# Ledger of designs, part 101: designed miniproteins, single chains, continued (4)

Each design is a single chain, and the fold is of that chain. pLDDT is the mean over its residues in the fold that is shown.

## One batch from the design tools (miniprotein)

Design m15515
Fold by ESMFold2-Fast:
Structure m15515 (fold): chain A 112 residues (1-112)
Amino acid sequence: NAAITAAGKALLLQGLVLLDNNNYANAITAFKQAIALFEKVDPTSVALATALNNLGIALANLGSLADAISKYKQSIALLNAAIATGSAKDAAIAKSNLAEAKANLAAVTAAL
């Protein structure tokens, strides 16, 4: 469990570096791999929501707007659940990530 979580986080960080370098195709691959690991071990995690939001950003940058919207909505649903059921500390992190995911969704929807 801990080893799979660490592998998922490493892939998420790799995806973020690729995203910062505008390497969207490889970022998508890294985020999809991170998502698969997080879904296996912690399907309600803020880390999964973060990976979904960043996958949405990479997809939007490649013009896959419908897929990006889908990923932002999945991230928002997980973050809303985390806020409802999580600790005060987890809720604070989830609220910050929720604001970002909602802003990303609004930006892509306006671009349609």
Scores: mean pLDDT 87

Design m15516
Fold by ESMFold2-Fast:
Structure m15516 (fold): chain A 82 residues (1-82)
Amino acid sequence: MEEEKKKLIELAKQLKELADSYRNMADGGEDVAREALARAEAQGLTPEQKELIHRNMQGARDLRELAEKLKKLADEIIEKVK
């Protein structure tokens, strides 16, 4: 049915946009964390600050993985709908 296919295509488009958003956030978060680490080597970070940055980098990796899974799901939906 056309309406069901249209809804699935719209969902797939939204999932791709969400995946792109998550990937951009992950890339931005990683860049910020990397810059913070570089600046901190010059002035000294506390252990708590270093741990927070490492946790942020892990969160960026998790977001990137989620983004790739969402993009794959969107592609699978489009393929099934034609």
Scores: mean pLDDT 80

Design m15517
Fold by ESMFold2-Fast:
Structure m15517 (fold): chain A 80 residues (1-80)
Amino acid sequence: SPMDELQALIAQAVSLINQGDQLYKQGKYDEAISLYQQAISILDQALEFARKNNMDQSVIDTVESLRERAVKKLEEVKKA
C-alpha cells in the first residue's frame, strides 16, 4: 500500500540519521554529513510521495519534522 511504501522510506531515513549520529559521535564528520544528506534526500522523496497520495496531515507533519531534525544535524556537523 502507499502507506507501507511511505513507512519504508521513513524507516530508511531514520536508519541513516541514526548511523550519522554514531559517526558524528566518533568524529567521522565527512561520513556523518554524507549519511544526513542521504536521509534528507529520502525524506524529500517521502514528502513528495505523501503529498501525491493525499496522506493525512499528521503523517506529512511527522516527515517534515524528521527532515528538519536531519537538516539541523547536518548544520551542526558542518560546523564541527
Scores: mean pLDDT 90

Design m15518
Fold by ESMFold2-Fast:
Structure m15518 (fold): chain A 74 residues (1-74)
Amino acid sequence: MPSAEELREQVQQGLADAQSRAPTEPAVSQVAVDMMQQMLALIDAGIAAGASVEEILEGLLKLQAEAAERVAAL
């Protein structure tokens, strides 16, 4: 299973990629940036609280679902 630190690295890479796409897809890129910033905060808070990787992943999936709803509303 990925560690919480590996999940954090993946989200950081996704954030950089989303920021690089902002000139071509500004509205979608802003939703992705917001989601990934929230994901990083969730991972950092989870690590500090001693949360399991499964609990962190559940939170990340919820944030991803919320971002998908926001994109669908654009």
Scores: mean pLDDT 79

Design m15519
Fold by ESMFold2-Fast:
Structure m15519 (fold): chain A 97 residues (1-97)
Amino acid sequence: SEEEKKAVEEKKEEIRERLKALERQIFDEQLSPSEVEARIERFREELKREIDEYAKKHNLSEEDKQELYDFLEEGVAELERRLFSVLRILEEQKARG
């Protein structure tokens, strides 16, 4: 339904904002690569549980729930790509300075 589509889009926006907040936290705390990996894994587990509860509360279909899982996994993959690129640049700058 249109209400279910709206609920999915609103949850996607929340996931996007939380991924952005996670990225900022990782840079602010100057975490090591292993700490970053652990933080991202915990974040994924937490959001999957939240998606499960959200889907139950909003009577989302299995397909809509899977769409939210896929959105989270793609968002995490994009975040990991950005973090890898930035960490590489920061390490290069430290080596030169």
Scores: mean pLDDT 82

Design m15520
Fold by ESMFold2-Fast:
Structure m15520 (fold): chain A 83 residues (1-83)
Amino acid sequence: HMTFEELVEEAKKRLEENPDDPEALTILGAYYLFQGDFEKAKELFEKALKVDPNNLDARTVLALLYRFEAEPEKAEEVLKQGE
């Protein structure tokens, strides 16, 4: 079992070697979301979805972020892109 901090450090290391690693982008996005940095979280999740459109975690969180920011149209678009 890896701590969240260890997982974040591993994600940062992976992104130095592969900037388009969708799993590492999703982990780093979750880190910024937990820190309350919604803009960075949104950017990282959007990049993760651009690389892997079937990333359920990134898609779900991004949709919730758009809804929280009162952008319901964008939330609906993100959810429907999975169809």
Scores: mean pLDDT 75

Design m15521
Fold by ESMFold2-Fast:
Structure m15521 (fold): chain A 71 residues (1-71)
Amino acid sequence: SLELTLEAGEEAVEALEKKAKDARKIFEEAKNSSIDEMDELFRKFAEKYPEVEGSDIGAAKVGAYEVQKLK
């Protein structure tokens, strides 16, 4: 469900924040960006923080994408 996907995205961002302090800012920016801009934001984030889990980045990206689909 959308609610569960958004919750998983929030949990992923919280996990990312423990290693990358700007994860929340990137997630909030992604929710308000175009799909192409969102892809670029998460690509740059993954390059900047190679030590974070790709699955957490993926969950955060899916959460941001679902918010975009509501527009």
Scores: mean pLDDT 76

Design m15522
Fold by ESMFold2-Fast:
Structure m15522 (fold): chain A 105 residues (1-105)
Amino acid sequence: SKEKRQEAIDRVVAVFGEAMQKIVELLKKYNVDEETRKKVIKIFSEALQKIVDALENGKTKEEILKIFEEARKKILSVVPPELQDEVQAVLDEAIERIKKILDEY
């Protein structure tokens, strides 16, 4: 139903936003440059737009998770190597939460 779809979208958006905020705060804590932080925010924003569009168009769980995995790879490619493990942990938690949300709808 449209109501269940909107609930799924809202919950996925919230998880994605929390992951973005945690990663940006981590990058700030370790004095990562503003250009790198802006690149991470841009990757999240572009991926979020694709995920919302996919959910609104009734795309499969696999297609949505693929968008997230492509974003994860891009984020890990732009963050400093010494922070990749901590960033990956945040993204892994977010994807597991998104999988659970999508399994409910």
Scores: mean pLDDT 87

Design m15523
Fold by ESMFold2-Fast:
Structure m15523 (fold): chain A 91 residues (1-91)
Amino acid sequence: SEAERKALLAQAEEYRHLRDSEQAARDDTLAVAEAKYAEYQALAEKNPGDEEARRKAEQMRRAKELADAVYDARIQYLDDKAAELLAKAEA
């Protein structure tokens, strides 16, 4: 029915809004992680023998990669859900 189609389109729009919010959160989280990584990397470069600074830089790099992968998976899930709902609205 037309009412069912409108409901599916509204649900798809909700997932698109959630996706945009998740993308904004991703951008903010990765910007903070990149700044921290750059800070420790600069300390390691200024003090080549500073093993702690090097380890912290590597820890921040890995944390950034993990966060990026988690957000990528969440955004993909939301995009897939929106696409499924749009396909149902067309059928």
Scores: mean pLDDT 88

Design m15524
Fold by ESMFold2-Fast:
Structure m15524 (fold): chain A 64 residues (1-64)
Amino acid sequence: MSLAEIEARVKASAQPLLDRGRELIAEGERNGDQALIDEGRELIATTQALIDKYVAAARAKLAA
């Protein structure tokens, strides 16, 4: 199985979290609510980090 296949599946499963993060940022910006902006930003960052970690772990296992 290719890294591209793994990455695509991880991104597909993470899409709802990325969408929610972007929505929180947009709502926070409209309302001047820094806490919502921070929550959305953290959600996106955490989700991206998990995608990267999962892909990196899969790559390491394939290299072994």
Scores: mean pLDDT 81

Design m15525
Fold by ESMFold2-Fast:
Structure m15525 (fold): chain A 83 residues (1-83)
Amino acid sequence: VEELEAKLKEAEELIKEGERKIEEGKEILEEGKKMLEAGEDVAKATGLVLLGIGLIVEGELLKKRGEKEKEKVKKELEKKKLG
């Protein structure tokens, strides 16, 4: 039980980290887009857009990995509760 709880915690941490990076990336991306629309520093704005996209992609990959691991652990925990 303790091993499955540890794996569940790791999976949940990956999901939380992924969600944080997606949210942060979306904020940075929107900031960069607003700067581009305003005709502000195009080089800085482009850098923010690329950074935002990178964080969103990284966060989505972490979230997907964590969700898959969480599903596996939940299925194993359900089997142990029934047996």
Scores: mean pLDDT 81

Design m15526
Fold by ESMFold2-Fast:
Structure m15526 (fold): chain A 100 residues (1-100)
Amino acid sequence: MDEEVEKLIELIEEKAGEFSKKLEELLKENSSKSPMEQIIELLRILGAEEEFIEYAEKNKDDPEVQQEALRKLHELIREHLEKLAGKENVDFVLEYSRSL
């Protein structure tokens, strides 16, 4: 295997690990809050729209709003991980590795 590809995989794994650890620490610090309040705090930290945060806070007991908030959180986590992995995505690195 190309040493350059191996280094890229290690860098992606390292950055993903750092993000996961930071997320775990944030969840532990907010453990006394309700699950919905923890989700709202994570949405705010990950840069969700302020209008959506206000909407979620006002409707925190609504199951449909809880589902929308979870979906939004999942999307923002994915986007944040892609940014931490760099300009090239994991799929490109894996496809390149299979071509060798």
Scores: mean pLDDT 63

Design m15527
Fold by ESMFold2-Fast:
Structure m15527 (fold): chain A 70 residues (1-70)
Amino acid sequence: MKELEELLEKMKKLSYEEAVRLWAEVAPVVNAKIEELLKSKNESDREKAGQMIDLKLEMNKLLEKKKAEA
């Protein structure tokens, strides 16, 4: 969780091209972790998956904003 929040903060400081490249490298790992957590019957794991999905959506929104402003 904190690692994804730190990544989001770092992406805010990068150029559009740098942010896209960083996210392209990290997104597959994040997606795999979300799928793993969603398969868990543990409510805590599903809650973590929800938080990761929210952060993923925020990162995608940030990239769209950077693209428009580039």
Scores: mean pLDDT 80

Design m15528
Fold by ESMFold2-Fast:
Structure m15528 (fold): chain A 90 residues (1-90)
Amino acid sequence: SAARELAREAVEAGEGEAAPLSTGAAISAIGAEVQGRLAGPEGRELMEREAEEGARRARELRERGDGKGAALEGAEGGGRASEAAERAMA
């Protein structure tokens, strides 16, 4: 799941000072996965697209040495993915 990959990138980047942000990213990714499953195939596809884009951005930030930025993108990306799934349910 792209949401799990997003959470993983944020956790790996968020060791030490960014640990609260990486925890938030993991919670957001779990929420996105749950919402994606409830929204059905279309909602899951929208969630996976948002999570994939967030994971890409978080990875780029981590590769540049911006662990705090990567963890923040993980949390925000998970939130956006969850919102995309919720919109598909509406």
Scores: mean pLDDT 67

Design m15529
Fold by ESMFold2-Fast:
Structure m15529 (fold): chain A 98 residues (1-98)
Amino acid sequence: AAEEEERKRKLAEEAADELADVLEESAEKIKEKADELSEEAKKAAAEMQKALNEMLDGGDVIESGLKAAKGLAKLLKALGDEEGAARAEEVAKRLEEA
């Protein structure tokens, strides 16, 4: 029980760090294309932001992390950042296996 909770916390922390890195690397591209973002991409960005805040506030870190990862992947695909989207999808798969 305690070992499983520790494993999930480490997985969530690693996921949060990787998502933060992907977001930081993609920040300029997001800014450049902000005015060209579809309503779907804007919604994905808002849902990602909410999920990240929920992870920080001590909610279900795996569920919130999964939503953040999927939201970021969708946003980056909309921006044409296939490499960033693939990294975010890998984080999502890792969280789904938790």
Scores: mean pLDDT 72

Design m15530
Fold by ESMFold2-Fast:
Parts: C-alpha cells; structure tokens; sequence
Structure m15530 (fold): chain A 65 residues (1-65)
C-alpha cells in the first residue's frame, strides 16, 4: 500500500544521506510495520524514529521524498 512505498522511499533517502544505523533500523521497523498492517507496531515504530532521528534529518527526508 501507500504506506509501504513511503517507508521504502524514506529508507532510501536516509541511506543516501548516510543517516546513523539507529535511524536506518528505525525506518526498517516502520517499513515492517507498514507491511504488517498492525497499528500498534506502526505507532511503536514511528515513536522510535522520532526518538532517534533529528528534526533536521527528518525534514531533509521529507523534502527529498
């Protein structure tokens, strides 16, 4: 679905920007949650991305998506 495509693009952009391994792992969790369709997993994964990703990195990913 659309969530899977968005998560894949975010992961690609983060990898191109040489984001930290923690951010890459968190984005992989978001992709896994999107594929599972489980809202609890999606909420947990998003919270993890916010906790390990800097606002600047997240904004850069959003601009390049």
Amino acid sequence: GAGVSAAEKALEVAEKLNASPEVIDALKDVLSAAKSGNPDKANDAVAKVISVGSPELLEEINKNA
Scores: mean pLDDT 72

Design m15531
Fold by ESMFold2-Fast:
Order: structure tokens, then sequence, then C-alpha cells
Structure m15531 (fold): chain A 99 residues (1-99)
């Protein structure tokens, strides 16, 4: 729930205050932060695919100063995202079907 909300806020370019509030809710769950990064990557890959653009690779700096590494690509009819918390080394993967 909160991981999906954070992924949405990131992809939509929500204000920093909204992103910080969602990060605070996930502070005690490093796996959920990595999952949010993976979901954000997969959603961005779907948007880029629809626009004829290449898959996504970027870094997100959280309000805490923690950097999340995001990679995503299209595999057949699915978008596959991977998030890595560079501080804790916790990883998550997310798959979304392309509509």
Amino acid sequence: ADAEALADAIVEGAPPSVVEELEERLRDDPAALAEAAALAGARQAIRNHAAGREPVAFELELASGTVLRVEARIEGDKAVGRGLNTETHVEAEAELDIP
C-alpha cells in the first residue's frame, strides 16, 4: 500500500513534502522502500515503452540522504523493475503487465 503510494508520488513528480511523508511511513521497512523503487521503475518503463523510448535506469535520493538505484526494462508483455537500497543492500523486484 505505502510502497505503491511512494512509487506513484515519485513517477508523478509529487512535491518533496509528500515524498518525505511517504518515506517516513516506510522508514522501518527497508524492503518496502526497495519495492517502491522497483514499482516506480516498472511504471516508468511502461510509460517509456508507450512513447517508444528506451528502458529506465536512474537513482533516487531520499530525504534521509539514502540513494535508491532503480533499473527497469520491458520483457515481452511485462515491465520488470528492480530497486536497490545502496545503504542497506536490500533489493526488491516488481513485475507489472503492460496494459
Scores: mean pLDDT 77

Design m15532
Fold by ESMFold2-Fast:
Order: C-alpha cells, then sequence, then structure tokens
Structure m15532 (fold): chain A 98 residues (1-98)
C-alpha cells in the first residue's frame, strides 16, 4: 500500500506541474496547484507514520480521487473547468493529510 500511495503522490505532482505549465491557470489557482504538490508529499509522510491500515487505505482513496480530477484538468482546454478541477483535487489531498 505505501508504494501505491507514493506512486499516486508522484502522479499528482507530475499532473500539477503539467497543469501549471499549460499557462491557463490564474495566479491563485497556480498557488493551489503548488500547495497540492506539497500536501501530496505530506500525505505520503502521514501514511508512512501510521500503523492503521484503514487510515492508509483512506489516504490512498483520497489521493486517487485527486489524481483522477487532475487528469481531467490536464486534458481540459477550458481555463475555468481546469481551475475548478484543481480546486476539487486540492480538497481531496487536504483530506489525505488530516
Amino acid sequence: MIEEIKKTAEEIKKLADEIIESGLLSEDAKKVAEQTKKLAEEAVKRAEETNDEKEKKEILEYLKKAAELLKKAAESKDSKEKEELVFKAAEYVQKAVR
């Protein structure tokens, strides 16, 4: 499970970088995308520090939801849709670092 959590967090970071590089985000949305990268790293640390398999599973589920939203954001050519998907992904990553 830890390896899958790490892999999903790395995917989130790569997708966030791709979305930022698209040039379609506002400055506020870029800051949220950058913060989402940092929170993904914190989620990995949280997963490594816990011995609760249920907590690790919840972290993985939140990160997978965030990665799915960021994939949709990366594919979107609409700046508003891209930003809304970035904000939703950030909410899931924030839940993973609780």
Scores: mean pLDDT 85

Design m15533
Fold by ESMFold2-Fast:
Structure m15533 (fold): chain A 120 residues (1-120)
Amino acid sequence: TVHIIELILKSLDIIEEKLEKLTEEQWKAAVQAAKAEYPNLQSDEQRVHIEDLPYVLEQLVGDHATFLEPLLHPGNENSVLFTLKEIPKLADKDGDGFITKEELVPFIRTIKELLKKYLK
């Protein structure tokens, strides 16, 4: 369990670095590519549903995004988000379950801080 959290933190560091340098065009392309591969996603180029975020991030950072799937899908038995249910509420200021590009880096930083507290 602790080892899984440490792997997630390392992947989040890589995701954060990529997102800090991300252009609007790169974000739009990643959302479009994710929807082409996973046509049932609820997301669009302006807003990404929090549960779809791992699939969009897969287009930007590859396998590093797979560790977010159990974190952001609370129905998954291995989901760390099942113990950290406040994460979606902290990221989703509009209360609609969607996250904007501008909210991505703050969201990843919030997850990292909560996971660090979970390890303590």
Scores: mean pLDDT 67

Design m15534
Fold by ESMFold2-Fast:
Structure m15534 (fold): chain A 69 residues (1-69)
Amino acid sequence: MEEEERKKRIESLLEKFKELIERLKKEGESDEEIEEMINAQLDNLLEVGALTEEEKAELKKELKKYIEE
């Protein structure tokens, strides 16, 4: 897969997950509950080959910071 396409895919996923996190925070979900839901979605993307283990780890790290803000 082309590196530029890979980067754009990851950036698109980050934006979608950030929107989901913001919605869940407005609904009163805890940071722990939000992290669990996000991790489940990332696991599904890894299973279907949409993410690598490395890409999943990077997304998880960035999204955890966003959840905790």
Scores: mean pLDDT 79

Design m15535
Fold by ESMFold2-Fast:
Structure m15535 (fold): chain A 104 residues (1-104)
Amino acid sequence: SAAKQALIQKALDSVKETLDRAANSKDEIESIMLLQMALDSAVDAMKGLSADQARQLADEILSLIDEKIEELKNVNPEKAAQLEWFRKVFRERSEAIIAELEAA
């Protein structure tokens, strides 16, 4: 529905903002905490959606992470590597949530 698409967009905007803050942080601990907040926010949003909608949200978030990795590769390779690790964690976590939603 249009209302569910609006909720997905709001979740995407929130995750994007938190990822941008993590990418711009000069403190490694703050960056990790912001990435954890992005993960928790994404997972919470996915749990309120259908499996198909959660898959859509997960794919869009992965695209946002990939865009940020490309942006950082030549500017801050260490942060790019941290985001590559975060991408793997998010993929695994999102797949688990989608499986739970399909089982419900």
Scores: mean pLDDT 84

Design m15536
Fold by ESMFold2-Fast:
Structure m15536 (fold): chain A 64 residues (1-64)
Amino acid sequence: AEELVKKAEEGLKGGKEGDWKKAMEGAIAGSKAFLQGNERGGEISIESLKIAGEVGPDEDPPGI
């Protein structure tokens, strides 16, 4: 759980810097931590998903 939270926080930080892939990695790691009983992972997952939605690959269409 703790390693997943650290990965989620690193992904969230990258997402805040405009890296959509890092935001998605943060969301995935946070969700996995939440499923293991870590509420902080759930919070990071939600915030990372919001950032991923704001950055979005659709803003630069070659990715989808």
Scores: mean pLDDT 73

Design m15537
Fold by ESMFold2-Fast:
Structure m15537 (fold): chain A 85 residues (1-85)
Amino acid sequence: MAAEWLAARRALNEIAEEIREENPEMSREDMLREILARAKELGNDLVAAYAEAVLNRDYDAVRAMLDAWDAALREEGLALEEAAA
């Protein structure tokens, strides 16, 4: 469902921003590992799957998830023009 993918994207951004606030000089790999850990703790399976696929260099899984996110963004593209809270 488009809403689940958009919620996952928002959660990913929130987690990444929190990590940057706590450790602004953290490496990209360390940031991904921390995102994975926090996503699992929060029960965000989509964010956890994405971070795990990137860390494992599973290109096919990463591409499939990015395509699903792109599809969700296109579905919500019209709703973004309306301030739907």
Scores: mean pLDDT 74

Design m15538
Fold by ESMFold2-Fast:
Structure m15538 (fold): chain A 93 residues (1-93)
Amino acid sequence: SSAEKKKKEEITKEFLDILDALEEQVKELLEKHPEAKSLQDALKLIEILKEIFESANGDLEEFLKLLEEEKKKNPELSDELDVVKERYERAVK
């Protein structure tokens, strides 16, 4: 239904807003600690997730496809990506 589509779009927007807030926080920390690899890795993960959510545009099947492709490109991020997958799937119901 149109209501279900709107709900998925609203949830996707909420995830993007959270990622935007986290990105700003990580960037502020990186200004103070530019050599911190953990913060650089966190920023990379956030940027990847934002791109996936924006490209999928509320389409769960496309989101899962893009996430799986990213796990193949960056296998070191698999656990973090799976956490986001579980949370997003649970949220969209």
Scores: mean pLDDT 85

Design m15539
Fold by ESMFold2-Fast:
Structure m15539 (fold): chain A 101 residues (1-101)
Amino acid sequence: GRDAVRAAFSATLDALIDALRKLGQEEAVLEVIRIGSELMDALDAGDYDRIVEAVKRLVELMKKLPPEVQELGRAGLTAFADELAKVDPELAERIRKILEE
């Protein structure tokens, strides 16, 4: 359900923030929080274009992060897309395509 989608994304954010804090990446922590908050708001609003845009911004940010954080983020966003596929398969496919870029 929607709660499982929110929980999967929230867990992904917590994992990314924890990893970045351990690496001293304070600016990246703030950017993850900013993008993550927008994605959570977009999920609550059911705004597909805002969800897609927020995921694109998060993926672009992840490309600039250490490889271990990129792998963690990719795994978390894959889990998020898997939960999303149970509720909205079309949106989940759009997210999966972004993860392949």
Scores: mean pLDDT 85

Design m15540
Fold by ESMFold2-Fast:
Structure m15540 (fold): chain A 74 residues (1-74)
Amino acid sequence: SAAARYTAVLRLIHEFARLVSEKAPKEEQLAVLERAIAAAEDLLAGTDPASPLAREMRAILEAMRRQKERLEAE
């Protein structure tokens, strides 16, 4: 379900935040962030673009992509 996919994305985002707070290696942070991005993209591919869920997930995806660019630049 869309709700289950959304929950999976949020769990990956929380895992990423935990790794950042624990100052985990960059490679571990990137691996989880890339999984979160892929999960969000998969959710969006199957979601009505006009829905509130799609709007929220696009904003989250854009934020995750910016964070990935920041990590890769370090």
Scores: mean pLDDT 86

Design m15541
Fold by ESMFold2-Fast:
Structure m15541 (fold): chain A 66 residues (1-66)
Amino acid sequence: SELAERGARAAAEGGAAGARAASGMFSKDHIQTGDPLGAEAARAAAELVETEEGRRAAWEYFQKGL
């Protein structure tokens, strides 16, 4: 479905951006305690789940992957 395709593309772009951010933040010289990446991921997931549209897109993406 169109929503599943948009969700998959958004996830792929988010994953790529997240990987780049993680590479930058995981400099051995600036590793801090507190796992900021975990907090950022949790916030992004919470925002997606808060919207009914985001929940439906995630479900369709999962169903399409099966």
Scores: mean pLDDT 51

Design m15542
Fold by ESMFold2-Fast:
Structure m15542 (fold): chain A 87 residues (1-87)
Amino acid sequence: SAMEAAVLGQVELLEKKLEPVLKSKKPSKEELEEARKLLEEFRKELEEAIEEAKRRGDEELLEVLEKAKEKLEELEKKLEEKEKEVA
């Protein structure tokens, strides 16, 4: 569906934006901070969308949003590990 494509497309775009930081041996503090902010903002939007889908009983949308959340959590963990490696 168009909504599924839009949601998953946003996650893929986020992954692409974070890839240079996650692949860098020594990313800058500014790059790490910008990456964290992007993840936090996306998480807030996603959590709100999940709650709205639950209220409406939109099970198909909820399934897509939960998949997006799993991918987001993977990205958050990768960034946390990178921050620990660089610190």
Scores: mean pLDDT 83

Design m15543
Fold by ESMFold2-Fast:
Structure m15543 (fold): chain A 69 residues (1-69)
Amino acid sequence: SRDDILKELRDYVDEKISTLPEDVQEQVKRELDIVVAQMRTLSEEETRAAAENFKRHLDDLVKEEKEKQ
């Protein structure tokens, strides 16, 4: 279900950002909220694809933030 996809995405995000500064965590959570809002107009398959795309984006962002600090 879409709810299962969104729960998995939120759990993944929370785990990945847990070691980052609080301001960066807040920014990522805001980005997630925007993407989740956009997903409300998508099919389940499109939502799954968007979730996987966000996970890849997050992995890159976490790497960049660690290199910045």
Scores: mean pLDDT 80

Design m15544
Fold by ESMFold2-Fast:
Structure m15544 (fold): chain A 69 residues (1-69)
Amino acid sequence: MQQLQQQLQRLQQQLDSIDQQIDQVRQQLFADPRNREVLFQESSLTMQRMLLIVQIRALQNQLQKLQQA
């Protein structure tokens, strides 16, 4: 149980880091909306964010089952 909580905390920290990176990339896109390199970075970060959310949900579901068992 504690190990799953620690993993969840790490994934949440990674999600926060990616959100900050997305905000920075979006500021760059506001200055140059046709910058292909920056657009690719946003797409890559968005995909990483989605994968982290899926992992967080899986761990939360496991933790919830252990708490209700």
Scores: mean pLDDT 81

Design m15545
Fold by ESMFold2-Fast:
Structure m15545 (fold): chain A 104 residues (1-104)
Amino acid sequence: KEVEELIKEIEENLKKIIDELDKKYKQTSDPSKKLALEITKKLLEALTKQAIETIKKIVKKLKKEKNYKLLKEFIKRLREALDKYGVVTPVDIESIYKKILKEE
Protein backbone atom coordinates (compact mmCIF):
# COMPACT_ATOMS: atom_id res chain seq x y z
CA LYS A 1 0.00 0.00 0.00
CA GLU A 2 2.75 2.51 0.97
CA VAL A 3 4.67 1.69 -2.24
CA GLU A 4 1.54 2.16 -4.40
CA GLU A 5 0.85 5.52 -2.67
CA LEU A 6 4.46 6.66 -3.25
CA ILE A 7 4.33 5.68 -6.96
CA LYS A 8 1.00 7.54 -7.33
CA GLU A 9 2.56 10.65 -5.69
CA ILE A 10 5.55 10.46 -8.10
CA GLU A 11 3.16 10.17 -11.09
CA GLU A 12 0.98 13.07 -9.84
CA ASN A 13 4.08 15.28 -9.33
CA LEU A 14 5.26 14.46 -12.88
CA LYS A 15 1.81 15.33 -14.29
CA LYS A 16 1.89 18.76 -12.57
CA ILE A 17 5.39 19.48 -13.94
CA ILE A 18 4.41 18.32 -17.47
CA ASP A 19 1.22 20.45 -17.38
CA GLU A 20 3.32 23.54 -16.49
CA LEU A 21 5.84 22.77 -19.28
CA ASP A 22 2.94 22.35 -21.77
CA LYS A 23 1.51 25.75 -20.73
CA LYS A 24 4.92 27.40 -21.26
CA TYR A 25 5.28 25.65 -24.63
CA LYS A 26 1.93 27.08 -25.85
CA GLN A 27 2.85 30.61 -24.62
CA THR A 28 6.37 30.60 -26.15
CA SER A 29 7.02 31.75 -29.76
CA ASP A 30 10.83 31.26 -29.50
CA PRO A 31 11.78 28.01 -31.36
CA SER A 32 14.85 27.45 -29.12
CA LYS A 33 12.75 27.71 -25.94
CA LYS A 34 10.10 25.39 -27.45
CA LEU A 35 12.79 22.80 -28.27
CA ALA A 36 14.26 23.05 -24.74
CA LEU A 37 10.78 22.58 -23.17
CA GLU A 38 10.01 19.56 -25.42
CA ILE A 39 13.39 17.93 -24.59
CA THR A 40 12.86 18.61 -20.85
CA LYS A 41 9.36 17.08 -21.00
CA LYS A 42 10.55 13.90 -22.79
CA LEU A 43 13.56 13.55 -20.47
CA LEU A 44 11.42 13.91 -17.31
CA GLU A 45 8.85 11.38 -18.62
CA ALA A 46 11.60 8.85 -19.49
CA LEU A 47 13.47 9.35 -16.17
CA THR A 48 10.24 9.03 -14.14
CA LYS A 49 9.27 5.80 -15.95
CA GLN A 50 12.75 4.34 -15.26
CA ALA A 51 12.59 5.56 -11.62
CA ILE A 52 9.21 3.82 -11.04
CA GLU A 53 10.55 0.60 -12.65
CA THR A 54 13.66 0.76 -10.40
CA ILE A 55 11.47 1.25 -7.28
CA LYS A 56 9.28 -1.73 -8.28
CA LYS A 57 12.34 -3.99 -8.82
CA ILE A 58 13.88 -3.09 -5.44
CA VAL A 59 10.52 -3.46 -3.64
CA LYS A 60 9.94 -6.90 -5.27
CA LYS A 61 13.44 -8.03 -4.20
CA LEU A 62 13.01 -6.82 -0.59
CA LYS A 63 9.56 -8.48 -0.34
CA LYS A 64 10.96 -11.77 -1.73
CA GLU A 65 13.75 -11.62 0.89
CA LYS A 66 11.10 -10.72 3.57
CA ASN A 67 13.29 -7.75 4.52
CA TYR A 68 10.40 -5.50 5.63
CA LYS A 69 12.70 -3.35 7.83
CA LEU A 70 14.81 -2.31 4.81
CA LEU A 71 11.64 -1.93 2.70
CA LYS A 72 10.16 0.53 5.25
CA GLU A 73 13.44 2.50 5.45
CA PHE A 74 13.73 2.55 1.62
CA ILE A 75 10.17 3.95 1.22
CA LYS A 76 10.83 6.52 3.99
CA ARG A 77 14.03 7.84 2.34
CA LEU A 78 12.42 7.92 -1.13
CA ARG A 79 9.51 9.99 0.29
CA GLU A 80 11.99 12.36 1.98
CA ALA A 81 13.93 12.76 -1.31
CA LEU A 82 10.70 13.34 -3.29
CA ASP A 83 9.49 15.94 -0.74
CA LYS A 84 12.88 17.73 -0.82
CA TYR A 85 13.63 17.67 -4.57
CA GLY A 86 10.21 17.08 -6.21
CA VAL A 87 11.78 14.52 -8.60
CA VAL A 88 13.67 11.25 -8.02
CA THR A 89 15.96 9.73 -10.71
CA PRO A 90 16.97 6.04 -11.07
CA VAL A 91 20.49 6.99 -9.89
CA ASP A 92 19.05 8.62 -6.72
CA ILE A 93 16.92 5.51 -6.04
CA GLU A 94 19.88 3.13 -6.50
CA SER A 95 22.05 5.38 -4.27
CA ILE A 96 19.41 5.32 -1.49
CA TYR A 97 19.14 1.51 -1.76
CA LYS A 98 22.95 0.99 -1.64
CA LYS A 99 23.28 3.34 1.36
CA ILE A 100 20.56 1.46 3.29
CA LEU A 101 22.25 -1.89 2.49
CA LYS A 102 25.64 -0.55 3.71
CA GLU A 103 24.07 0.74 6.98
CA GLU A 104 22.50 -2.69 7.68
Scores: mean pLDDT 83

Design m15546
Fold by ESMFold2-Fast:
Structure m15546 (fold): chain A 77 residues (1-77)
Amino acid sequence: QTVKLKKELQPEFKKISGKTEMTPLEFDRALQELIEKHRDPEDPSIVILSENFKKVAGKDKVTIDEFYDIVYKNMEF
């Protein structure tokens, strides 16, 4: 079974993985890489959102749990 991202988040995952449809394992790796790349150096529980994620979330910073929530809401199975 593969995971497909909704159109709004495809550019962000394509920058990391080169793919818009991937296995759950590839998806988990890409998600962890995105979190580590954008983690706030002063607060490791906070992710600083890129422009595309800001448009989806409506804010500049989110907790790691909120980031997972945003991504999962923008996935197709």
Scores: mean pLDDT 76

Design m15547
Fold by ESMFold2-Fast:
Structure m15547 (fold): chain A 120 residues (1-120)
Amino acid sequence: SQELQKKLEEQKKIAEEIGAVIRAIGLVEDALLMVRRVLQEDAQRTLDDAEVRALFDRYAAQLGMSPDVREAAYYLYKYLKTKNKEYAEKALELLLRAVREEVGLEEAVETARKAFEKLL
């Protein structure tokens, strides 16, 4: 019936929106995983900026992450080490750009923003 078809299409739309939110959270988790790995290596010895950059490049390649997610993770790391708010602002801007490009849903972007801001 037409009523059943309409209900199925509405359910499909809700499932797609949930999928976009899950993917947005996944991008935040990937950025955090990269930061965690670099911080764990930094705990063994102090890393210079070239070594930090090389680690983010390596982990981004292993995880299949975009340049924007890699740069967001790098600037989050710099913020955590320096407490310089300019790095926090750059990290957030780059992460939200990556989320918008991948999922295109503003509710998913807002979910990623709120999750990331808890770290700032």
Scores: mean pLDDT 85

